# Ledger of designs, part 42: designed miniproteins, single chains

Each design is a single chain, and the fold is of that chain. pLDDT is the mean over its residues in the fold that is shown.

## One batch from the design tools (miniprotein)

Design m1519
Fold by ESMFold2-Fast:
Structure m1519 (fold): chain A 95 residues (1-95)
Amino acid sequence: SAAARARADELIERGVAALEEAARAAEAAGETEVAKALRALAEAARAMRDDGNYEGAALAIRAGAEYALRHSTSPEARRLAEEARELAEELEAVL
């Protein structure tokens, strides 16, 4: 439905933004490889959404969140990763 698609688009944009903010926090903490991985997954999520692959976008956001939670020691990056994970879970529920 149009409403479900609009909600999915909103959740993807919020999840991507959370991963991009987590990447900035990780980079500020000196975690260059974490920041690089999160930016790549944020870009992949947007590309998948643009191709109509909403399930792929959700998986990319979740993968980014889980990667940050496993590898980042930055409290700010971890907080943003938890937000991205919750957004991915809500997105999966809408799809």
Scores: mean pLDDT 91

Design m1520
Fold by ESMFold2-Fast:
Structure m1520 (fold): chain A 57 residues (1-57)
Amino acid sequence: SEELRKQSEEFLEEAGRHVRLGREALERGDLETFRRHFQEAVEHSRKSQELLRKAEE
């Protein structure tokens, strides 16, 4: 499904945003904000992968 591939790409882009924000937080020693963004990045990446698998069915 083209729609599911598009949604997968959107979740992957959001995961990348969280990685960047988490890295910035880590650079300033904000471990709490880093942990939050890291968890969000993992969740968005997981959702992207689930959507991609469904799109290939």
Scores: mean pLDDT 85

Design m1521
Fold by ESMFold2-Fast:
Structure m1521 (fold): chain A 85 residues (1-85)
Amino acid sequence: STEEARRAGEEAVELAREAAELMKDEDPSKVLEAVGLALRAIGLAWQASLLARQSREQGDEEGYRLGLEGALQAGRELGVEFVPP
């Protein structure tokens, strides 16, 4: 669905941005927090990509676009080349 794909993508981007910000900290506790957030962002980006693919299969081009954009943006925020399925 459009809403599910959009939400997963948006959450992935939010967590990715938080992780990227914390990763620059010299405090080991902040770096560990950043790693946890990055892993959650990667999981949500993967979910957004799967929801985007499902949306496209159902003729929901909007859900496809929103989910894919979110997943790719989360990858960019983390400095990771995210290749959607």
Scores: mean pLDDT 81

Design m1522
Fold by ESMFold2-Fast:
Structure m1522 (fold): chain A 58 residues (1-58)
Amino acid sequence: DEIEKELEEKLKKARELADELAAKFREAQKNEHDKELTQRLLEEAEEKSRELAKLIRE
């Protein structure tokens, strides 16, 4: 029961991080003409990607 709840909570957090990640890619695409902003958004996306991977591994 406790393990199932922990897994459900991890999945919920993973989904939230995935949604934020998708939003960063969408924003980068919209600002394609702004290289500095696009690069920053991609770096932020990479960081969220690492957080997501770490959460799933734990």
Scores: mean pLDDT 80

Design m1523
Fold by ESMFold2-Fast:
Structure m1523 (fold): chain A 77 residues (1-77)
Amino acid sequence: RVRELAERAAELAREAAEYLLRYAETGSEEDLKKAEELAREAERLFEEVAREGSEEEREEALRRIGEIQAEAARRLA
């Protein structure tokens, strides 16, 4: 379960980053909205991994949440 959640969260985070990159280049509000939705879902799933997983899984999940937040900050500046 936890591994499946982590894999799903990673996939959503990657998709969010792709839409955020598109928004940075095109200015499309649809791309921004999609990126925000995907990023929020990815963060939720990684938070579940952090709560239910092992210490190693928790550390990885928290690192991934930080990466999502950092990417959003970079692309929206």
Scores: mean pLDDT 77

Design m1524
Fold by ESMFold2-Fast:
Structure m1524 (fold): chain A 86 residues (1-86)
Amino acid sequence: MDYEAIIEYSKKLLEEDPKDVGAYVRLGYAYLQQGKYEEAEKYFKKALELAPDSPGALYVLGLVYEAQGKYEKAKEYFEKAKKLAE
């Protein structure tokens, strides 16, 4: 998968609409797959800021913290996502 093309396209979408939650989620996933965990966290946090009640946004932020070795923080976000999805 061409993650650089996804990053470029998603950044262009954000130039037109800085509140595009989907563009922030795509950027977060692309950076996460590249092992750029700080960038992934930044973009998933922006998605969560725009959609705070999203179980999906909470879950993917948990995945970023797990990838960073921040297991207790990851667990907190996974539990928040699970409670909202129930």
Scores: mean pLDDT 80

Design m1525
Fold by ESMFold2-Fast:
Structure m1525 (fold): chain A 70 residues (1-70)
Amino acid sequence: SPLEEAEKLLEKVKEAVREDAPFSEIVKLAQKAFEALLKTYYYGSEEEKKKAEELMKELEKLMEEVEKKQ
């Protein structure tokens, strides 16, 4: 499902950040995560939409921290 894909991609973003991966790689993973979260928000159940909104806020905060390192 889009939600499962989004959770998997967000975990990959967190791993890339922990491993100090290249900024370009982190950005690409974050873009894929946002796309999956948007699909979840658009086509998901009410419960999945609430989860997607929460994960989107988490991803936004994570990317703000990543930008501060650049």
Scores: mean pLDDT 83

Design m1527
Fold by ESMFold2-Fast:
Structure m1527 (fold): chain A 65 residues (1-65)
Amino acid sequence: MTRQVAAQISLVAVGIEAGRPLKVTFKDDTLIVEMEPGDPAVDAAVEREARRIAEDFGIRLEIVR
């Protein structure tokens, strides 16, 4: 499994578990996460997990709202 696919799957799982739908794409060396803003605590938790996943896989992260 490539690091891109593993990171994308991990981010989709984060969105499902948080009850927040995320659109996750990988373009070049960047993970693009499209998230509609909502509860600030959920937004912060999702951002923390997304950054952790990106750091673990050595991939740049871009969050779009």
Scores: mean pLDDT 77

Design m1528
Fold by ESMFold2-Fast:
Structure m1528 (fold): chain A 90 residues (1-90)
Amino acid sequence: MAEALREGAREAEALAKEAEKAGYKEAAKLLREAAEVLRRAAEEVAATEDPAEAEAIAREATAEARKLVEEAVKAAGEEKMTEIADKAAA
């Protein structure tokens, strides 16, 4: 379980780097937040001796990370639209 959370964190961080290279700064920030949520959950899961508590932590962190990824996708779309609008206004 902790390894799956660490893998998810690595994937989110890789996506954040791609978003940053593409110029989507807000999306990259949200993806880094998702990676941090998953990393923290992996540490908590590794520290607990209760399998039920570990599963609850992993489930909650995964749900929060998914929400942040959805927000990142929306932010990337909004950033692109804002750039187009700003260039049209300039």
Scores: mean pLDDT 78

Design m1529
Fold by ESMFold2-Fast:
Structure m1529 (fold): chain A 74 residues (1-74)
Amino acid sequence: MTPEGEAEIDAGLAEFLALMDEYWQRLDELENTPDEEKREEMIEYLAKLSGMTDEQKEEVLERVKKRIEERKKA
């Protein structure tokens, strides 16, 4: 497990991922944009701002795809 006292950075990262889960709903405007190019640019931009790792970026991409797919099914 991640050391709780030593790795405050990792704790902040976990909080950021939890915040992203809630913030995902705020991306309704982004979801209104069907353009894959713009979505990728925004995801990449967010990743740069937060210093996401490749793993975190993959999680964001997967969630974006799921949300878009759900939107298409609706």
Scores: mean pLDDT 61

Design m1530
Fold by ESMFold2-Fast:
Structure m1530 (fold): chain A 61 residues (1-61)
Amino acid sequence: KLVSLQSALSLLRVALDFARRKAEEARRYGSEEEAERWEEEARGLEEAARELEEEIRRLEE
């Protein structure tokens, strides 16, 4: 239902921010491999968030 989707989106956004922060941190400390892993994670989370946002929009209309 809408509330569950909104909760899931909030969690995805928190996870996305965390992954982006970790990627940035890894690059600052010269850990290119770690940065790439976190960037891959962030891409997946960003895509999932976009799909969920679209679903929420449909339910609100």
Scores: mean pLDDT 80

Design m1531
Fold by ESMFold2-Fast:
Structure m1531 (fold): chain A 60 residues (1-60)
Amino acid sequence: DEAKKLGEEGRELFNKLNDLVKEAVKKGYTSKEEAEEMLNIAKRYREVSQRLYELGLKKQ
């Protein structure tokens, strides 16, 4: 089930992004590497969300 796998991936990505954001807030800054990692995670999370939306449309 593609939707189930995407949902699991999305949850993992959300948790990773949330942890990085909390660390940045706690430090009051973000390194270039951390910022790039957050951007990549956010981009993949958007792709997962978009694919889940498309799968919903295809079932119509």
Scores: mean pLDDT 79

Design m1532
Fold by ESMFold2-Fast:
Structure m1532 (fold): chain A 70 residues (1-70)
Amino acid sequence: MLSEKELEAEAYEVHGRIFYVIAKKEEDKEKQIEGYKKAIEYFKKALALDPKNEVAKEALKEAEEKIKEL
């Protein structure tokens, strides 16, 4: 059973994933960077609530690498 903090972390993770998917499909480079930055913000919020969330850690790393490549 997930704790209250783990459930809140999952909610932030889901929001981060939504922005990540939008950014990945965005053809405008500037909008794509904005989308990845929003994804990073939400993944960081998820990790602040649940530092052991490996999915959020991996997703954060992926989004940061995408920005570095743009």
Scores: mean pLDDT 82

Design m1533
Fold by ESMFold2-Fast:
Structure m1533 (fold): chain A 60 residues (1-60)
Amino acid sequence: MKTYTISTDNPNKLIALALTVMGELPDASITLDGDTLTITVPDIPEALELAEKLKELFSV
């Protein structure tokens, strides 16, 4: 499994990202803690690639 950490000062972006991960990566585990979202995904290429793309989209 691989873990990604995403931090943003916009809680609406974090909530939107968490909901998107839940819908797009059903095999992922997510933890939301204030301004930080931690995503743990299995070592599946599609899941890893999608998690990385979601991190990039919401880190701006």
Scores: mean pLDDT 75

Design m1534
Fold by ESMFold2-Fast:
Structure m1534 (fold): chain A 62 residues (1-62)
Amino acid sequence: MFTEEQKKKIEELYKENGLNQEALEQLAKELGVEVSEIKKYILEKEVEEGIELLKEGVEKSF
């Protein structure tokens, strides 16, 4: 499980670099975790944000 500080670093990396493999590997080494754990977190967060954005868009379209 990631700390709030680690989650913030992962989110910032994704916004700036997307799923760049080198950046993910570097962050994984810094956090002491596997690249797969970071990718899993990013995918889960993107799915959640995508769903929220779609819901808000529908509500605001009227």
Scores: mean pLDDT 71

Design m1535
Fold by ESMFold2-Fast:
Structure m1535 (fold): chain A 117 residues (1-117)
Amino acid sequence: GLTAADYVRIVELLEKPEKSEEEIEEVARAIHAALPEIPFEVAKEILENSPDLKAFIARLKEKDEQAAAELTARLTMARLKAADPAASAERIMAAASEIAKELGLDGLGAGPAELLA
């Protein structure tokens, strides 16, 4: 699976206002690897039409709300773990839940437990 560093790289690229075609393809491949239910071509199309992370998550939610929640949880947990490697899983999950609410998600998806192990 993807490491915390891989998810941090995805966030950095998603937050970049101008992306090259190569950067879009890098992120689309990583998203497909993390969420096989999202085809590479679908991830690429959403990325090409999304200037930032918030827009990307909003468009993904229209296609697959569960995949959007799952990706948001993994990206948020990876960023929090990278910033504070000593933080408890409970603290990281609580902070991730608050960020998911800010992005307009009803809750966090299941499956990020492997990222915290």
Scores: mean pLDDT 74

Design m1536
Fold by ESMFold2-Fast:
Structure m1536 (fold): chain A 79 residues (1-79)
Amino acid sequence: MADKDKLEAEVSIAFARMALWLGDYELAIEQAEKAIELGKDYPEIQAEAYEVLAEALEKQGKLEEAKEAKEKAKKLREE
């Protein structure tokens, strides 16, 4: 079960990155949030998902939310 959630989270991160490249920031946020939920037992995956979320939020001009997402990613990589 956990392995399936991990794989699905990684797939969601890949979709989020593709959405960022295409300029679909709303889809990028949705996929990154899905990856955060699925990757809850995998700090490295959650950190990557928060990094993608922060990039999408910055592109939308949501600078404070983007800063919060970056701080969460940093904590996950250090903890």
Scores: mean pLDDT 83

Design m1537
Fold by ESMFold2-Fast:
Structure m1537 (fold): chain A 63 residues (1-63)
Amino acid sequence: APPRLSRRPTMTDAQIEAAAQRAVDDALQAGILSEAERDEAIARAKKVIRASQAVSDEEAAAL
């Protein structure tokens, strides 16, 4: 598969959006979330991912 720059430790906004969407889709498949909660869950997941990146910026420094 072609290399994806979006796999970098510092996620772009598009990458954060994709990751949040994927996490929410996984939770929907597992029955943890309902479709009515999807939009709120995506917004929350994006905020959590951004917060996690703030504490994990050491990974970017390692490059």
Scores: mean pLDDT 67

Design m1538
Fold by ESMFold2-Fast:
Structure m1538 (fold): chain A 75 residues (1-75)
Amino acid sequence: HMEEVPPLIAALKDPDPETRVAAARKLGEIGHPEAVEPLVEAVKTDSDPEVRAAALQALVKIGPELARKALEKLT
């Protein structure tokens, strides 16, 4: 559902890294393009390596070409 995407994007900024991992995984499962930019930001800026890995996997699920381009364009 489209209504689930904005709360999950907000959850990517949660203080709890477990919540951020869960949000990233769910965004990857939904596959909505609106999640791409927040997930790229999480890969580049999140302090927790598990969150960064989850965000990267989510981008791969949404679009492998998109994940590759995001990684290519360092910060």
Scores: mean pLDDT 76

Design m1539
Fold by ESMFold2-Fast:
Structure m1539 (fold): chain A 79 residues (1-79)
Amino acid sequence: MEEKKIAEEYKKKVDELRAEIERHRQAGDPAGLREVAERALKLMDEAMKKSSIAGSKYAKEFQELVREANRAAREVEAA
């Protein structure tokens, strides 16, 4: 039961962070994109501390969001 709650919470956070990446990219806001990357990194660290299947799965998802947000920030800065 706890694993389902953790998975749903993390899924919601992933969806929210992905929406923020797109919003900041459209706004041409590299600072906002870097803030999203830092939030994703903190969530990755928290998920990694959980000795759970959901934690391990979502740690990788958050790691990918860190990479995506940082890439988007560099692309906005280069434009």
Scores: mean pLDDT 81

Design m1540
Fold by ESMFold2-Fast:
Order: structure tokens, then sequence, then C-alpha cells
Structure m1540 (fold): chain A 97 residues (1-97)
């Protein structure tokens, strides 16, 4: 349902934003990579469950970048994911009208 999809997007965004806050709390690149990897894997699973294939693909790429220690790519993908999440939420609001 529309309501279930909206709640899923809210949960995905919460996971991403909490991970970004946690990353900002540490200067250890290995810990930053682990935080981003865990968040990306959780986002990918939830996004696939609700059919948000584009968000899931971004999450998979973020997870792979984090596993390689490529934090610059991981951060860029996290920003791209946040933008896509905002866009999807607006689309769902327009469907309600």
Amino acid sequence: SLEEKRKALEEIRKILLEAMDEVDSTSDPEKQAEILKKAAEEVSKLAREYGFTDIAELADRLSEAAKKGDLKTAYRLAVAMDIELVGRDIELELEEK
C-alpha cells in the first residue's frame, strides 16, 4: 500500500541518516567503513522488499565501496541515496492528490 511504502522510505532514510551521524562521531576510517557497510546492507534489503530497485542498487554500490575502504565513493553514494529518497517521498505525496 501507499502507506506501507511511505513508512518503508521513512525507515530507510532513518537508517541512512543515523549511520551518517555515527560516522561523524568517529575519526577511524575502518569504523566509518563498517558503519556505512552495515547501513547499506540493511537499506538494500528493505528497499528490495518494497520494490525500490534504484535505492537498492545505490545501497549495494555503497556497501561495496565501504568494503573496499573507498570512503569518498561511499559518501557520494550516501548523498545520492538521500536525494533519491526525498524524490520518492515527493512522488508518493503526489499520488495521494
Scores: mean pLDDT 85

Design m1541
Fold by ESMFold2-Fast:
Structure m1541 (fold): chain A 70 residues (1-70)
Amino acid sequence: PSENELTAEVYLLAGAAAIAVGDYEAAVEYYEKAIEVGSGELKRVALEMKAEALEKLGDYEEAEKARKEA
């Protein structure tokens, strides 16, 4: 994997950890970082995970945008 893909994986793990403790705002931030540095399937996964975290926050419009970009 490239350095960027490894960094994206680290951000995905950080986002998952934030979800596990109920910090959905932090999860969105980590998934946004994963989207910024990731490509292909990692970026798509990060967009989908961001959408789920946004739904937990009640941000349905932003969640829909993230899903359409995935």
Scores: mean pLDDT 82

Design m1542
Fold by ESMFold2-Fast:
Structure m1542 (fold): chain A 57 residues (1-57)
Amino acid sequence: MEEVEKLRKEAEEAEKNGDYRAFVQAYGKMAQAAIDAGNTELAKEYFKRAEEALAKL
């Protein structure tokens, strides 16, 4: 499984379980991977989801 796909599954499980810390970590890593790939719009989406989850911590 690709690293990004693995992080996405970890984030989905964390969200399902209310583990917002793990969710923020996973989306933060996905956002960085998107930036490294040159996909700024995707990175913004991931950062936004991480910020929304961080507000629930």
Scores: mean pLDDT 77

Design m1543
Fold by ESMFold2-Fast:
Structure m1543 (fold): chain A 91 residues (1-91)
Amino acid sequence: MKEEDLKLLKETPTEEIVEGLEKAVEMNRKAAERAKELGAEEAAKKFEEAAELAREAKRAVEEGKYEEAIELLYKAEELAKEGAELIREAE
């Protein structure tokens, strides 16, 4: 799956990938704000870390470092999933 995702990124125009990643950063930031409103401070930190990793992935794509970008995106996805689970546990 990582190899298929890497191939897809290489075949997609950089501008489209960058736009998608910027949207991912925004979504994770909004999730962090919502988590703070619910008092789920640990979940908020997970979403903030996921947003930061998505931003680093955007930089990696801009530099042509697609393998680094994929690894950063998988880490961001894992953190976002952990954050979502913590929100469910809180309320």
Scores: mean pLDDT 80

Design m1544
Fold by ESMFold2-Fast:
Structure m1544 (fold): chain A 71 residues (1-71)
Amino acid sequence: KKEELSKKIEELGSDPETVLDVEALVRHIVEGKSQEEIAEELGISRATVRRRIRRALEKLGVTEEELKEIV
């Protein structure tokens, strides 16, 4: 599962928009940052952060709960 996620992240990393989506997801799940903190760090709205996290989860084929159990 973790190996499959790493492969998908590498494949998606060729698209700049996807890289930003994955970055928001990593900051939220791995670093434990709130959507508000990420929005301030990236200079975007909380709605944009939520949208990026959602798109990253959809592209990886996993739920937020599943990722929280892994990390």
Scores: mean pLDDT 73

Design m1545
Fold by ESMFold2-Fast:
Structure m1545 (fold): chain A 63 residues (1-63)
Amino acid sequence: SMAEIIEREIREATEQILAADDPAEAKRIMRETAKRLLEEGASDEEVGAAVQEIADRVAAARA
């Protein structure tokens, strides 16, 4: 389902951003994740929510 695709992409992007520990790489990962979700048929609203969820999970892991 689209929800399963979104959750997988969120989890993978979060893991990659935390492993990289580089703001430029984080920005690249978020852009590529958004692009893949759009290609998979996610709506603009779903993509925006997914990018925000990645940012929230990264912030929580660093707190």
Scores: mean pLDDT 89

Design m1546
Fold by ESMFold2-Fast:
Structure m1546 (fold): chain A 62 residues (1-62)
Amino acid sequence: SLKEEILRLIGEILSLIGEMFDLELRYERGEISEEEYEKKLKELEEKIKELLERMRELEKQM
C-alpha cells in the first residue's frame, strides 16, 4: 500500500533526525572530532534528502 510505504519512509526520516541529535550531543561532549562530526552529519543529510525525494515520487503516483 502506498500509505504504508509513505509511513515507513516518515519513520526512517524521524529515526535519522534522532541520529543527528545524538551526533550533535556526542560532538558537544567531545566524543568525536569536528571532521568526523561534519562527515557523519553530511551523510545523514544526504540520506534524509534521498528519502524525501522518494516520498515525493510516491505522492505523485497517488
Scores: mean pLDDT 84

Design m1547
Fold by ESMFold2-Fast:
Structure m1547 (fold): chain A 64 residues (1-64)
Amino acid sequence: AKEYTEKGIEYRRQKKYLKAVEYLVKALEIDPNNFEAQTELGILQIEAFVRGDEEAMAAIPKTL
């Protein structure tokens, strides 16, 4: 769980939003109560929206 959250944060910092979503979603699949991964995914959704990254936005789960 923690390893996936850290990788997701790192990919977001590198502006690799699709990879960041992939790892953050994996972290939440392991631990749905992972507040850090939830918060990071929320920030990433806003950043992807502002950038118009439709691929990353499509990868974000609507229920998590």
Scores: mean pLDDT 73

Design m1548
Fold by ESMFold2-Fast:
Structure m1548 (fold): chain A 69 residues (1-69)
Amino acid sequence: SKQDILALFLLIAAESTVYLAKRKASEEEIRKMEELLKKIKEAVEKGDMESLLSYLEELEKLEKEILAR
């Protein structure tokens, strides 16, 4: 469905931004991003769009803090 395609694109985008942010991130921040990415993958597998969007928002906030350095 269109929703499944959107969820896949959001996951790919999240993986890409985490990869870039890791270059500036501490070990603790890398672990937090990896844990959050795992939760995003689980939300995609379950078709849970509410959880997916919530975890993406948390990831974006963390990435903004890292990339602002």
Scores: mean pLDDT 82

Design m1549
Fold by ESMFold2-Fast:
Structure m1549 (fold): chain A 67 residues (1-67)
Amino acid sequence: SPNFEKVFKAVSSVSQSPYSSQAAKLLAEKAGVKPSTLARWVSGEAPKEPSEETVKKIVEAAKELVK
């Protein structure tokens, strides 16, 4: 699942752990998505993959948070 993998990597880039709820919350806020939804994508519990557009926003937000 490339979209799940991209989200997981984006959260990992903001925090040393992709399972950090706080890192997921910060990233979700910057990307304009619900923190609970982002956390579910990271944990693999979400019933559907994020859209490519949403993944792009998350990746861009992660780059801003890293630097």
Scores: mean pLDDT 73

Design m1550
Fold by ESMFold2-Fast:
Structure m1550 (fold): chain A 93 residues (1-93)
Amino acid sequence: MEKRRRELEIETEAALLAMQLSVLKLYFENNPDASKEEYENLIKQVDELIKQGEELLARAREEGASPSTIRFLEQMIEDAKKLKEELKKKLEE
């Protein structure tokens, strides 16, 4: 029971972070002419999401979360890092 509850908490937090990343990606795609300040604010939000994702991944590994949950978190973190690089390129244009 306790292990299942912890797994559900990790899965719920992972789903919320993935939803937040999707919202940030959609905003970037729909606002190609956003201001430098807006891109800097998006980068700050992506950095916070990467930090939260890495902390959750560490917790998932320590608590023995399923391999699928670990892979999901690893992929989400990599996707967030790619978005950050694209946002940085826009700041240099």
Scores: mean pLDDT 84

Design m1551
Fold by ESMFold2-Fast:
Formats: sequence, C-alpha cells, structure tokens
Structure m1551 (fold): chain A 97 residues (1-97)
Amino acid sequence: PSREEIEAEIHLAMARMYLSLARSMLEKGEDPEEVLELVERALEEAERALEAGARGEEVRAVLEEARELVERAREAGADEERVEELERRIEELLRRA
C-alpha cells in the first residue's frame, strides 16, 4: 500500500475510535454536548482520510455512524444549532465519499 493508503486507514481508525467513545458516553447518559465534541473530532479524521484518498464503503460507514450518534445526541438534549451544523458537515463529506 502507498503512504497515502496507510494515512487514510489511520485516520479512519481514529474516526472509529472517537465514534466508539461517543457511543459509550451516550449509553452511560453522559453530556450530549461532549458526545457532539467527539463526533466532530471523528468528522475531522474522516475528512483527513478523504484528503488521503479514502473513498467508498468504509468512509460511508463512519459517516453513517456519526449521523446516528448526532441524532441520538439531539434526542438526549444537545444544542439544535450544533446538531444541524454537524448534520450539514456529514452530508458534505458523504458527497465526497
């Protein structure tokens, strides 16, 4: 694999790590704003993976999980403006995937 392929895989792994932590926090009833912070970090990593050439199913899976967690955070009382901003960012990244 190229250096770019390795970089893409590392960024996707980091995105999955942040999403896993966000999911765990939601399951424990933690602050939904902190959940959104972790989702935002996951989206930053997904964007870096796209910049490194990642495309297709693996990126889409990460973005779909981020979407699910944003919706669950909204249901838990997260700030609507922040939820809408993250939803727009997810849609933008999905178009690039």
Scores: mean pLDDT 88

Design m1552
Fold by ESMFold2-Fast:
Structure m1552 (fold): chain A 86 residues (1-86)
Amino acid sequence: SALEEMAEFLEKVAEKIRTASPEETVLLLTLATMFLSSSKPLAGEAAEEAARRVAEIADRVERGELSPEEAAERVEEIAEELREKA
């Protein structure tokens, strides 16, 4: 399902973030937000909500409020919630 594909994508993004710099983390999360937004026709409100939450995580990393490791944990939480809805 589209939700399972989004969850798998976010799990891979989280894995990459754990070894990334803060700047690379912001870029990866921004790209993830674009992908999730493009999935709205297939996953509806779940895609929109996931995109919003990932964008918020990116913004907080950019402001130095979250480390890449903390961002990865939050992205993994979103992925888990998407798998539960799938």
Scores: mean pLDDT 85

Design m1553
Fold by ESMFold2-Fast:
Structure m1553 (fold): chain A 56 residues (1-56)
Amino acid sequence: TVDDQVQQVDDTTRRRVDRMRQYSQQQGFSDDQTQGMVNSVVNRSRQFRDDVVRRS
């Protein structure tokens, strides 16, 4: 179902965001740099999510 596909995208996004935050903290990046990286991941995932909804 569309809901199952949306859930899968959301789960993947959450995992990627968590990894990005951990990586950023380990590298000593600022909160602003971390937020920029997270926003990039979220925007890409939002596009995938929208594509799934649009195709239904």
Scores: mean pLDDT 76

Design m1554
Fold by ESMFold2-Fast:
Structure m1554 (fold): chain A 63 residues (1-63)
Amino acid sequence: SNEASGEAAARAGRAGEGAAAATGSWQVKLDGGDPELGRKGAEAGQAGEPEEAARYSLLAGKS
């Protein structure tokens, strides 16, 4: 159904909110980590780019 495309957009928006919340968690868990990576992930999620948000989350985990 065509509603599937709307569901994909809603899922992307929800991922953005998750990325923003993750920024705080990363600062708590990473006692010397990279806040810029969490911020970029949150910004990408808010902009509706979940693939970019996931990419920055992965990079933050490598620090």
Scores: mean pLDDT 54

Design m1555
Fold by ESMFold2-Fast:
Structure m1555 (fold): chain A 61 residues (1-61)
Amino acid sequence: SAKALAAGEELVKIFEEKGYVTEEEVRAVAEKHGVSPGVALVAAQLLMRERDPNKFVRVKR
């Protein structure tokens, strides 16, 4: 969905800027875009795989 894609793109941007995302950032971005944290993270991972199949969005607790 468009909302999931927007959430994923924002998480990828955070990851590219600092090398990781936090669980709190995943929840905040998901809430902002009206999707579940799991959906936002899956969208981010799919977007990262399209750019580089050997990379994944790193999540810190």
Scores: mean pLDDT 85

Design m1556
Fold by ESMFold2-Fast:
Structure m1556 (fold): chain A 83 residues (1-83)
Amino acid sequence: MKELTEQARRGAEQAKGTADALLDAAKASKSEEVKKKAADGLRKMAEEARKTAEYLKDNPEAVEAFREAERHAEEAAKEVEAL
């Protein structure tokens, strides 16, 4: 039980870090191909975070962590799309 919540929080935090790295890469390169790949990747990360939150619905702390990761990835994708 405690291990699952810790793993969920760590996974959500890693997902946010990966989203930040993709956003930074898109901003640095300014390549249309890199921006498209980053936006697609971030959208997929948001979808996976949403599905993980639904899977863990009986664990409120895990759900909230992945919902935050979903929102973070969606906002990062929107920023990439605006570049």
Scores: mean pLDDT 82

